# Designed miniproteins, single chains, continued (5), part 48

Each design is a single chain, and the fold is of that chain. pLDDT is the mean over its residues in the fold that is shown.

## One batch from the design tools (miniprotein)

Design m17757
Fold by ESMFold2-Fast:
Structure m17757 (fold): chain A 86 residues (1-86)
Amino acid sequence: MEDKRLRILLELLENPEGLSQRELAERLGLSQATVSRLLRELEERGLVVRRPDGRYVIAPSALEELRKLKPTWELVLDLPPTPVPE
């Protein structure tokens, strides 16, 4: 369950322009309600910021802390992905 927050952070790292909760839900295969809840948790922790456009980005200050978690990012990238849909 908590690994979904990490997936949101990874998706936002790949898209520095930001992603809406709808786009994140589509990319991650989650409901908008689930993504909204996770984004709210991440926003409360100062890890993401909502832009006026309705898009979410990783907080610049949080990027320094997340870079220190590089082993975690590398482990996530090394983990087997969800089964490829054909």
Scores: mean pLDDT 69

Design m17758
Fold by ESMFold2-Fast:
Structure m17758 (fold): chain A 83 residues (1-83)
Amino acid sequence: ATATVTVTVDYVVNEDGSVEIKSITQSGAPAGVTASASTLKVNGETYLKVTVTDPANGASDSKVKKLEVGEGTETFTFTLTLE
């Protein structure tokens, strides 16, 4: 069986490259599945990294999207394999 987990992150990227995470919303996740968001900089570009962790299956998956300066919303879709 599989589950589709959708993580929506609202953010603000300032001109200095600093990032404010306004909200993280998770839907479709089985019990015990968690989502986290962090930011990283690569070659002066700002990226949003979202990680979904499923402790029951010992699984973790991450997706990265490049962010532009200003307010925005990014949506990440994960497919989890369930036993």
Scores: mean pLDDT 80

Design m17759
Fold by ESMFold2-Fast:
Structure m17759 (fold): chain A 92 residues (1-92)
Amino acid sequence: MEKEAEELSERLAEAVAKMSPEDQARIAAVIGEGQARAAAVYEATGSEAEAMRVAAESAREAARLAEELGNPEAAEALRRLAELVEEEAERA
């Protein structure tokens, strides 16, 4: 549901806001790089499903980083967002 993605994004923002600016920048960099990769895959393949899978992988990578930085709340939100994106990819 669209509402779940919105709620998870809000929880992620709140959890990340508790981190240092340096750690926030690290997570933002991983997410930004993932979005760029997803866009490149879409341009190369024309496949929304493949682009979504790359985006989900990037969200899981950001979740691992958040956990390593001591933010399990951000990690959980990122993992759940990755699941939602992967579910959308399976429907495409």
Scores: mean pLDDT 81

Design m17760
Fold by ESMFold2-Fast:
Structure m17760 (fold): chain A 69 residues (1-69)
Amino acid sequence: MPEYKLITVEGVETGKTLRGLVKPEESLEEKIEELVKELYEETGDKKFKITIRNVLTGEVEELEVEIEE
């Protein structure tokens, strides 16, 4: 079944967050990279906590990303 996912990206240093919706036909990885880049451009944070929530099941997955210079 097609599943929508909500992504929350949080800057570890500033606590700023961005959210995005991923459709089943979209790349989850590309959407995460897009949101991380946007937040990095806004805040300059290099470390991010990413929360991925399945809209249908409510299941939550967490991961961390660090940007190099």
Scores: mean pLDDT 79

Design m17761
Fold by ESMFold2-Fast:
Parts: sequence; C-alpha cells; structure tokens
Structure m17761 (fold): chain A 79 residues (1-79)
Amino acid sequence: IDDVLNLARQLRQSTDRSDRISHGQQLTDQMRRLGAPQSMIDDLQRLTDGMRQSTDIDDVQMMSRGMYHIARQAVRLLS
C-alpha cells in the first residue's frame, strides 16, 4: 500500500513523459497484485495507454492526475 502511494506521488511529480508512463504502468501492475477492483485496474491501464498515445503535455498531465486520484481511492479501499 505504501508502495502504491509512493508510485502515485512519483507519477504526479514526474516532468518527463517516459517517466510518467513507466510509473503509471508500475502503479497499474502494483494495484493488480494487491487485488484492487478490476474496474480501477482497467481505468489505470486505460490512462497509462492514453499517456503512451498522446504527445500533448496537458493530456499527459491530466491522465497522470487521474491515475493519482484512482490510486488514493484504492489505498482507502485496500487499507
């Protein structure tokens, strides 16, 4: 759970698109291992894939913020 929160913070703080995509995938994989609801895992994977496809920095920032909020909700459910 602490690892999830740390990954979510790193995702928000990352300025490089590649770092954000990497942290997004790591966060998605960690949530899957912790048994988070499939709907949350699907949302995280969709946002990570969206970051891979978009070259717009504002879109990438928006998707990374979305992932952070999902991670915070999942931590509350898994705690």
Scores: mean pLDDT 78

Design m17762
Fold by ESMFold2-Fast:
Structure m17762 (fold): chain A 85 residues (1-85)
Amino acid sequence: LRDQGDQLLQQGNQLYQQGNLQQALQLYQQSVQLYSQVDITSPDLATAQRNLSRVLQDLGRLDSSRAALTASRTRQRLYDLGIPG
């Protein structure tokens, strides 16, 4: 149980570093659930909760700029396709 929580936390950290925020969110939520069932006072639970909070904040910030990012990607896609006319 403790080892499973540790593995989920590590996998979540790897996905977060790779920019896979949604998958990192799911893994952090699972690790928080496992640690909460084993030991509420563990520093690992506190770490998982902090990482969960951070990924939620990053997702909120990403959503706030989604329209601008979509417009930017559309313009670059047209440019990259090198439309000759």
Scores: mean pLDDT 68

Design m17763
Fold by ESMFold2-Fast:
Structure m17763 (fold): chain A 90 residues (1-90)
Amino acid sequence: HMVKTKEAVELAKKRPDLSDEEKNKLIELYSRLLTAEMVRAILRAAEDFLEKFADNPEYRAELEHTRREMARVDEEIASLQKEIEEILKK
């Protein structure tokens, strides 16, 4: 996580075609994307655990909640990736 954020900063520094505003936005978007990807990985691990115990009503309710949160995070990741691509096309 931290290492990828540092790599994004170094990549931004090597792009002389980008303004300082665009470089700062790129770093912000990469940081947010890495955080969202980490949250998604945690939710996927929770889903895998809960699926094994889905016959229990308590775990079933948590599974449904986890799946709704994953869908929201997947939408956020897609939005962030699109914004990064638009900046990099410049």
Scores: mean pLDDT 78

Design m17764
Fold by ESMFold2-Fast:
Structure m17764 (fold): chain A 73 residues (1-73)
Amino acid sequence: AEALIQQGKALLEEAMATGDKALAQQAAALFEQALKQDPNSVEALVGLASAYYLLGDKEKFEEYLKKAQELAA
């Protein structure tokens, strides 16, 4: 799971720098794979929320961000 999170973060950083939504979608897929291995991964949930924010999916952004905050509290 950690390797998927690190790869997702790298793609997410590039997506933020370039505005490339395809990279944001790839990052989301990696974070989703990490969550399948560890559904309580706060890092993967935060990464997935950030990816959906860049993709303009506000509902999924709020859903995953809220879940991450509930687990981190």
Scores: mean pLDDT 82

Design m17765
Fold by ESMFold2-Fast:
Structure m17765 (fold): chain A 93 residues (1-93)
Amino acid sequence: MEEEVKKAIEEFNKVMDEASKYIRELEALGTKEALDLAVEISLEIMNGYILIKGAKRAIEAGDEEAAQQYVEDMKKETTRLKKLIERAKELVA
């Protein structure tokens, strides 16, 4: 479980780094649509940080069931963030 949590965190961080680059490009574009998308991406990044913190606490407590649930939730959040990145790519093209 600890290795699965680590891999989920690493994958989320990789996608978050890409998303952060698009936030800057969306802000530079300065349209209302771009700024709204930048806010949506920022909120999903914050949700991911909450899940990472929860997963780390579950591992420290020895709660493998809770840790597994956080891994599943992080994978869903990573998928959500990837979809927002694709929308950002279309908008900044």
Scores: mean pLDDT 87

Design m17766
Fold by ESMFold2-Fast:
Structure m17766 (fold): chain A 83 residues (1-83)
Amino acid sequence: SLEELKEELEKLEKELEELEKEKEELEKRLEELREELKTAPKEEIPKLIGEILRLIGDIIEIDREIEKLKKEIEELKKKIEEL
């Protein structure tokens, strides 16, 4: 029904908002780690590089999920407009 589609749309829009907030937090943490790397003692550099690389991977994955969700939202909006 149209009501079920609208409820699903609202749910997906909330999920998108949560993922975008999570991405912002990850990007802030990445910036913090990059700044830490500039002044880090040599012994800590490998650990910081490892954390930066992991965080870049996490950001790439969340960005991929955001793009999938945006496409699902667009498709659902089109379906609602056709009803």
Scores: mean pLDDT 87

Design m17767
Fold by ESMFold2-Fast:
Structure m17767 (fold): chain A 68 residues (1-68)
Amino acid sequence: MEELEELLKEAEKQNDEDIVKALRGLLELEKQGYKLSEEELEKLRKFVENRDAEGVNNLGVRLVIKKE
């Protein structure tokens, strides 16, 4: 949770609306009980660093599939 909030702040500072939107979606999933693993958090950091909004969104989709 804290790590997602920090990544969201970083994306907001970079004025990257696509990444911000993707991260907010992921944070909403985490509030609904979808849990990111340490491996998934590592990948998320790299996606944010590379400004890869599609990667962030795909990670969210994968989380939903895993729970179902």
Scores: mean pLDDT 75

Design m17768
Fold by ESMFold2-Fast:
Structure m17768 (fold): chain A 91 residues (1-91)
Amino acid sequence: SRIEQLDEEAQKATEEAIEKYPEVADLVRRWGQEVGSAKSLEAAAEEFEERGDLERAEGARANAEQFKAEADALKKEFDDAYAAAKKAAAA
């Protein structure tokens, strides 16, 4: 799923980028927080579906999509900041 992909990429960024460029740590942390919120809401949606509460399940999934969009935006900010940090270190 998209959220699992974003989670894996955030974990990799934590391992590869923060150690070398601590200045990107805030972006990675916020990205991870948005991923966590989306995953929590997807889990809530599954519980609502299991109970037959399809309206609340749909609402939870819609909110999860919003957090996924914020995670995507933070990933783009991270990609730009990381590229800039790498250029600065090479110059």
Scores: mean pLDDT 84

Design m17769
Fold by ESMFold2-Fast:
Structure m17769 (fold): chain A 56 residues (1-56)
Amino acid sequence: MESLLENTLEILAAKGGVSKETVRDYLLSGLTPEEIAKKLGVSPALAKYAKELIEK
């Protein structure tokens, strides 16, 4: 589980041009998957998957 989360954070960080810590903050915030997707330049489906993965 944790390795899958770490890999997902690295992918989102690389695509968004931000740190993994910034991605984690976005996922733990009250932002919707669509808002996170817009900030990171990824699909809403990927943002939703990452948010569900970290919130477990």
Scores: mean pLDDT 79

Design m17770
Fold by ESMFold2-Fast:
Structure m17770 (fold): chain A 55 residues (1-55)
Amino acid sequence: DEEEELRRTIEEMARTAGVSDEQLREWLDATLANLRRRRQGVAPAPDTLEVELPE
């Protein structure tokens, strides 16, 4: 999956660069949110948290 591959890439780059866990999580959250929007093919939304809850 593109989302999974990107997540791994970011994690590896962050670990290699020595960034903090908090920065890594922020990067992942932002990147995955963008990918999910694109992959779902949904109309652009104001990024409402209640729209996507854990299964």
Scores: mean pLDDT 65

Design m17771
Fold by ESMFold2-Fast:
Structure m17771 (fold): chain A 114 residues (1-114)
Amino acid sequence: MDAALDAAVARARELVEQKLKEKGITLKSYLTLAGHAASAAPGDPANRVRIEASPEFLEALRNRDPNFKGIAVLVDADGNVLEEKEITSADEALDFIGRALARMAAGEPVALAI
């Protein structure tokens, strides 16, 4: 499972970087999120959720930066694109992250890059 999710994260990130390049956008900020929850119990070793984010992404999100822009891609464990969206606000980014977390909570193994 971990190896498949690591590959899915790499695929989601590759797709985001490709689409940013196609649009002429260069961003140094990023967030990746991957896994699924096996249970709601804190500390359950079956829970497999990983989050990595640049400091710049976290600052922009916390401050609701009005210039917040990005491309978000959500993939399944096989690397198939489930959702893709151009992000034009911090609230849209939070909504997209929330949908990924909801899928993980439902037991769906997914990966997100933004």
Scores: mean pLDDT 73

Design m17772
Fold by ESMFold2-Fast:
Structure m17772 (fold): chain A 85 residues (1-85)
Amino acid sequence: GESDYEKGLKLLQEGQNLYAKGDYERAIEKFKQAIELFKKAEEKGHPMARTGLAEALENLSKAYEKLGDFEKAEEYRKKAEELRA
């Protein structure tokens, strides 16, 4: 079956497609689902899960910024930076 990491990548891509269309609220939901799957993949030791998690958090931050939710945008931006440090 499909791994948690592979499912996360598909949801991340779906979110990015929605973001490109200006559907920021549905993009946020897809990015949140991707984050959950990347966290599960990291717990299972997937070597790319942390990178996927950081990318999903960065995209989530940008989507909140587009909705004018600057507090949530900053929160998720900082979480992504912590993962890359």
Scores: mean pLDDT 90

Design m17773
Fold by ESMFold2-Fast:
Structure m17773 (fold): chain A 70 residues (1-70)
Amino acid sequence: MLEYEGTLEVDGEPVKVKVKAELDENGNATYVEVEITSKSEEAAKKLAEEIEKILKEEGIPAKIETKVEK
């Protein structure tokens, strides 16, 4: 299992991203869980939609959750 945590900037707002990926023997992702946290609901939603699109194009089953930090 691969775990990644980072912070991205979306429309000037910091967005925290946590990714957990299950990998096959060749290091290819077979399943991904993504948690997106931001003080901006709009920024979190935009990033979630972009990530979902990429994962669908790659054929990777994923669970994407968004959280708004107050």
Scores: mean pLDDT 79

Design m17774
Fold by ESMFold2-Fast:
Structure m17774 (fold): chain A 100 residues (1-100)
Amino acid sequence: SSDIQNTRNMMSSTSQHMYDISQSHGWTDVANQFQQVYDLVVNNSPPSVIQNAVNDTTTITNNQISQNNWPSIMQQSYNGGLDGIQDMVDQIQRQQQQSS
């Protein structure tokens, strides 16, 4: 449906933005994880597969924040981006259940 496609487009946009920021700072592991989320969304992967990638991305991002002492503003930005992607995964899951 167009609603699912619009939500996926927002997810890919958010993931690309987080990739670009991570690349600009040299945070290659974090950037690679957001690239994986982007690829899964663009290739129409199931929400469960995207959820697993988001969980992995969250774990790796939190580890990098802790180990590299990221500024609070960057931590808030990444948490916001990940929360946004999570909300969109939840929205796609709800939309698919309503279409069944």
Scores: mean pLDDT 84

Design m17775
Fold by ESMFold2-Fast:
Structure m17775 (fold): chain A 77 residues (1-77)
Amino acid sequence: SAEELKAQGDRAEAAGDFKTAGDYYWKAGELYEKEGNFDQAAEFYRKAASYYLKAGDVKKAIEYGLKAQEFREKALA
């Protein structure tokens, strides 16, 4: 579930494993996207981008930051 993926991401973040945190938050965002929950999809893509940036993965930070913006705009439409 998205809640289990969030919990895994939270544990990875607490351990300082920012790449793994980003991976779990991205997967949670994808599940919310598939459910049509665009507000939660935007939030978890934003979290993924933030943690990829902390991990030094600039390419993934940009990719998921753009997805976060896309789904934020869909949630407002």
Scores: mean pLDDT 87

Design m17776
Fold by ESMFold2-Fast:
Structure m17776 (fold): chain A 60 residues (1-60)
Amino acid sequence: SSEEERKKTIDLFIAHAEAAEKMVETINEGKKNGLSEEEIQKRLDEIAAEHRKKVEEILK
């Protein structure tokens, strides 16, 4: 339904915003704590994987 599609769209936008916030936080904390670029990238990859799973759940 159009209402269901609207809810999915909103949930996707929220999920994208939350993932972006976590990525920015991860970069800032990583730099503050002296983590290597490789370690920061590892954490970003984990956030991206979690975001992909959440998107799949929303689109069911």
Scores: mean pLDDT 87

Design m17777
Fold by ESMFold2-Fast:
Structure m17777 (fold): chain A 67 residues (1-67)
Amino acid sequence: MSREEVEKEIERLDREAVRAYALGDYDRAIELLEKAKELAEKHGLPESAEGARKGIATVRAEKEKLE
């Protein structure tokens, strides 16, 4: 994948994660963000990887409040 294709796929995964989170599907949101993180790490995108890690932490914290 080109850098642009990777960045576009990360943006798609992030948007789907936001949608899942808004619907209360925290497990799906985490799954999508973990895919974005893995893709960012594989392609050497440290800023995108950090963004995904923060997103995962946020969703996990919200899920823990409900458990």
Scores: mean pLDDT 83

Design m17778
Fold by ESMFold2-Fast:
Structure m17778 (fold): chain A 73 residues (1-73)
Amino acid sequence: SSFKEAAEIAERALDELVEEAKRAAEEGDKRKATSLISALRIYASIAEFAGDEETAERLREAAREAEEFMEEA
């Protein structure tokens, strides 16, 4: 169904968002990293509300790791 295809596209987009947040943090782009970390936390809350606790935990962990990397820099 088109809905299933849209869900697969969304999952890929979230994976790309995680990688982009990590890269921005590693590169020291604090403005971009902060924006992407906020987006990850928003999507994690949406996933939790939708009952997808595994995705919510994964996105929160990615946001935490990126934030910790920025604090180290």
Scores: mean pLDDT 78

Design m17779
Fold by ESMFold2-Fast:
Structure m17779 (fold): chain A 66 residues (1-66)
Amino acid sequence: AQDEANRAVISAAKALQYAKDGNVEEAKKYLEEARKHLTRAEALGADPQVLAFARRLIEEAEKLIK
């Protein structure tokens, strides 16, 4: 459970970094990975605080690449 949540955070953080750098294609790739790990973590009952953090990073990255 926590491994999926941690992977979601890592992928979301990378997506956010690429989005800030203006690398939209890499940001989209890592957003897709972050969402896959987030979905698995949610299904496995991972820590709600970690899930909330991953969601915030994903949302920020998506807003930057619109």
Scores: mean pLDDT 83

Design m17780
Fold by ESMFold2-Fast:
Structure m17780 (fold): chain A 79 residues (1-79)
Amino acid sequence: AARHVSEQEVVLELPVGDEVRELRGTLTITTEVVDGVGRTVAAEFRGTDVATGQPVEARAEGVDAAAVEALMERAAAQV
């Protein structure tokens, strides 16, 4: 199977309690292509909390939306 990695500079808006936290950094999505069909298999974020300047690093594995949802939960737990 072919594996494709894409990186994008992003600002993630994460709901944390009654606040929205902004994280700025790089989102890396790993896509695996099998028989011409691509699917997300992992997501990684490396960046900083805009309000505090503290580093935030999170990684999750999963299929499609599940990888991104798990990543967001892990990032939110650090702020």
Scores: mean pLDDT 82

Design m17781
Fold by ESMFold2-Fast:
Formats: sequence, structure tokens, C-alpha cells
Structure m17781 (fold): chain A 65 residues (1-65)
Amino acid sequence: GSTPRDTAEAPVSTTASALGVDPRTLARWLGVGPSAVTRKGPLLIGRVGRRASREEIRRAAAELR
């Protein structure tokens, strides 16, 4: 997929919902709070895509931490 040109901040819960993972689990992988608003979420979606495996999401989130 194409890389997003503009990277906005988004709540971890929104990113987790888009990726189909638990928000608290995603927050832990990103090293932020579950209610945090961060650009790491949109960057993660752009990097792995909507059909990424749980393992790919975890690995990419760790790199964005």
C-alpha cells in the first residue's frame, strides 16, 4: 500500500480497533498509555496495513517505541 503523506496523531484505541487488536495490548507494544494520542498509531497502520498479522503489528509497534 501507499505510504501516507500526512501523519496525524490518533488515540491508541482507534488504531487498535483498525488493526483488530486489544487497545491495552497495543498500548503496551507501543510503550504508551491505552488512552494516549500518538502519531505512532497512524504510522503503524501505514507500515503494516489493515490485514497485518498480530506478529507483524507487535514487531512494527516495537520499532516505533
Scores: mean pLDDT 74

Design m17782
Fold by ESMFold2-Fast:
Structure m17782 (fold): chain A 74 residues (1-74)
Amino acid sequence: MKELIKKLIEAARNGASVDIIRKLMEELRKVLTPEEVAAVNFVIDALRLGVSEETIANALKQAGLPEIAEAVKE
């Protein structure tokens, strides 16, 4: 699970194709809750808009998702 989140974040940072992002999201949807899936989508969009990893991680921690926040920092 954490490894899939890391791969998705790294793919988003490197400007991977929409097909790669979609495939990784489909795998994550099988193991994450809808709330966690929404949080991961928020991370991808925020990174693409140039929001800092520190700001994203702090927002996730405040939302009660510290494990996703840690995946963003790595």
Scores: mean pLDDT 76

Design m17783
Fold by ESMFold2-Fast:
Structure m17783 (fold): chain A 66 residues (1-66)
Amino acid sequence: SMEKKREELEKKKKILEEKWKKLKEIHEKNPEELTEEQKALLELQRELAEQGLDEEEAIEKLTEFI
């Protein structure tokens, strides 16, 4: 059902938001602590936001990297 799918996407969104918040804080304070993959994930998040992709589509695409 659509409701169940939305609930699952909401949970994934919260997990991704928490991960990005932590990575962003590390990047601002100690960028050298980030791995190349973590830096790429932050850049990908920025690019998806700039392209104006749908939130659900962005979450599904980013989940492939997590």
Scores: mean pLDDT 68

Design m17784
Fold by ESMFold2-Fast:
Structure m17784 (fold): chain A 69 residues (1-69)
Amino acid sequence: MTPEERELARRLGERLQEEEGLSPEEALKIAETVVRTAKEVGLPLEELRRLIEEGRLDEIQRRLVALAL
């Protein structure tokens, strides 16, 4: 991961801890997987960052599923 991708995963992990009550370790693993999946399915990281800032975890999941199909 690039430094930008690591920071994005860290920010998403913080959101997952706040909204889902996940442990820091579990949240970071999920966040890193989300960032990697976004790159694989062609979701722009700039768009992913915006959705994280808005707290739109539901929309992140919806877009990743739609792009993977």
Scores: mean pLDDT 81

Design m17785
Fold by ESMFold2-Fast:
Structure m17785 (fold): chain A 57 residues (1-57)
Amino acid sequence: SELSLEAEILAAFGRMARSLGDLELARRQYEEALRLAEEAGDERLAREIREELEEVE
C-alpha cells in the first residue's frame, strides 16, 4: 500500500539520520514511519521499525 511505501521511505530517512549521528531526527523519522506502518496494518514493517527505534533510545 502507499502507506507501507511511505513508512519504508521514512524508515530509510531515519537510518540515514542515525548513520550521520542525528539521533533526534532518526527517532522522529522512525516514530512517523511506525505510525504509518501500523495504520497500513503492515505488522512485519511495524516490527522492524520498532526494533530500529529501540536502538536510538
Scores: mean pLDDT 87

Design m17786
Fold by ESMFold2-Fast:
Structure m17786 (fold): chain A 64 residues (1-64)
Amino acid sequence: MKKVLLVVDDDEERGKEFAEMLKKERGYDGYIVAPGVTVEEAREIAKEIEKKYGIEVVLARAPE
């Protein structure tokens, strides 16, 4: 099953840099950055993606 990283960060560029780092280090198949989304909203998005595409979504918040 494919693993995709969902990164929550208000700064899209910082979120992308963090996602690329984790993808390289942890071997995720892809990433999505969700700027302006709460952790609770991101969890719902992750569930929808998992149901629609049959993939595993791992939620991460970029360090401040």
Scores: mean pLDDT 76

Design m17787
Fold by ESMFold2-Fast:
Structure m17787 (fold): chain A 55 residues (1-55)
Amino acid sequence: MLSEKLAELTRLARELKEAGASGAEAARVVQDRADELGMSDAAAGFALGKAGIAS
């Protein structure tokens, strides 16, 4: 899904990457945030991929 919530997750993933978080740390934080927002694992994966973390 390409909702405002997905944009929020993508922004968070990019910020974590820029702050020097490891891919594993960024994935955990984004996944936890997705769960808080009621979003799927797939949405978290898309956000991480768009941020260049899961590629």
Scores: mean pLDDT 76

Design m17788
Fold by ESMFold2-Fast:
Structure m17788 (fold): chain A 68 residues (1-68)
Amino acid sequence: MSEEQQKLLEEGNKLGALGVLTAADTGDLAAAREKIEESKRLYEEAGEPELGEKSARNAEAAIAKAVG
């Protein structure tokens, strides 16, 4: 994996976490999901679409827990 791909994965992971925090702090699910969708795009751009799907599913589960 290149350093550029590694950085895209790190940014994707961070953006997914920010999506969860946005939902927890504000209850704005639309804004949270926009961040998660962009996170998934970054994983796909890094050549890791399967990891992107897994990350997005984990983020959605965390959002469901945070807004319950």
Scores: mean pLDDT 80

Design m17789
Fold by ESMFold2-Fast:
Structure m17789 (fold): chain A 79 residues (1-79)
Amino acid sequence: SLEEKLKKTKDPMEQAKLLLELGKKYFEEGKYEEALEYYDKALKILLENKGPKELIDEIIKNQVEVGVKILEEGVEKVF
């Protein structure tokens, strides 16, 4: 599983990619808070290790998409 691979991985770039994939998995399952937590962890690793801009941009785009879904869900459910 992605979680098992993450536990065994010590390379920051590989950790960030696995965290991004975990974030995507939780987003697809409608678990938006967990998705954001994984994206945040991935972004932190990439920023600390000067990871590629393209990967940083992808994570930020995915974080924005989750935020939009949270707002849409709140509006549709009438809080």
Scores: mean pLDDT 82

Design m17790
Fold by ESMFold2-Fast:
Structure m17790 (fold): chain A 79 residues (1-79)
Amino acid sequence: MAKKKEEEDKKLMLEYQITEGLIDMIDSVIKLAKSSGESPEGKEDLKRLEEIKKKLEEKREELKKELEEKGLDPSELAP
């Protein structure tokens, strides 16, 4: 019983970390795209990236709530 709960908790922690990493990656791409030029194609790509980032941020908040409900602190995983 304890091992199964630990594995499920580890999966949630991992999903949270992956989601955080994806948000950081997309944020970096958005910043680079904003600095590289104002082409019409670039504006559409920026909107798409911002929409993806928003969805990932929503998923992050859902995962954070689930972790907090289980008594897990996602901030303790930050180096």
Scores: mean pLDDT 74

Design m17791
Fold by ESMFold2-Fast:
Structure m17791 (fold): chain A 55 residues (1-55)
Amino acid sequence: EEKEIKLIEGTIEGLEGLELSEASREALKPVLEEMLELAKKLGRYDLAERIEKLL
């Protein structure tokens, strides 16, 4: 769980630093949706909000 949280945080920070094109956002949508569900399951609603902004 701790490793999963760190991976999610790192991925979100990386994506937030990028200006994603529409095509890139569509391509990442399935991965972001999986991370969103995992963040909610872990009670990390702060991460869930950040992921929703990337969708």
Scores: mean pLDDT 76

Design m17792
Fold by ESMFold2-Fast:
Structure m17792 (fold): chain A 77 residues (1-77)
Amino acid sequence: MLERERELLEEAIKEDPDNGTAWFQLGKVLFKQGKYDEAIEYYEKALELYKKQNSSRIPEVEQNLKKAREKKAEAER
């Protein structure tokens, strides 16, 4: 269930706030719930952390961020 996934990811972030993967996964959970504003915030945090770490995951996060922004724009139009 999405609630259990959120609990585990929130604990991961609490243990290691620099865990960009946990921020990214939480963003994906929020996106699946239709919470696009919150998903965008979590994706931006993941992107910030991945840029500091020179992570190969940056393009994947940017794709998900773009999709979340598009969904938010559609809902506001």
Scores: mean pLDDT 81

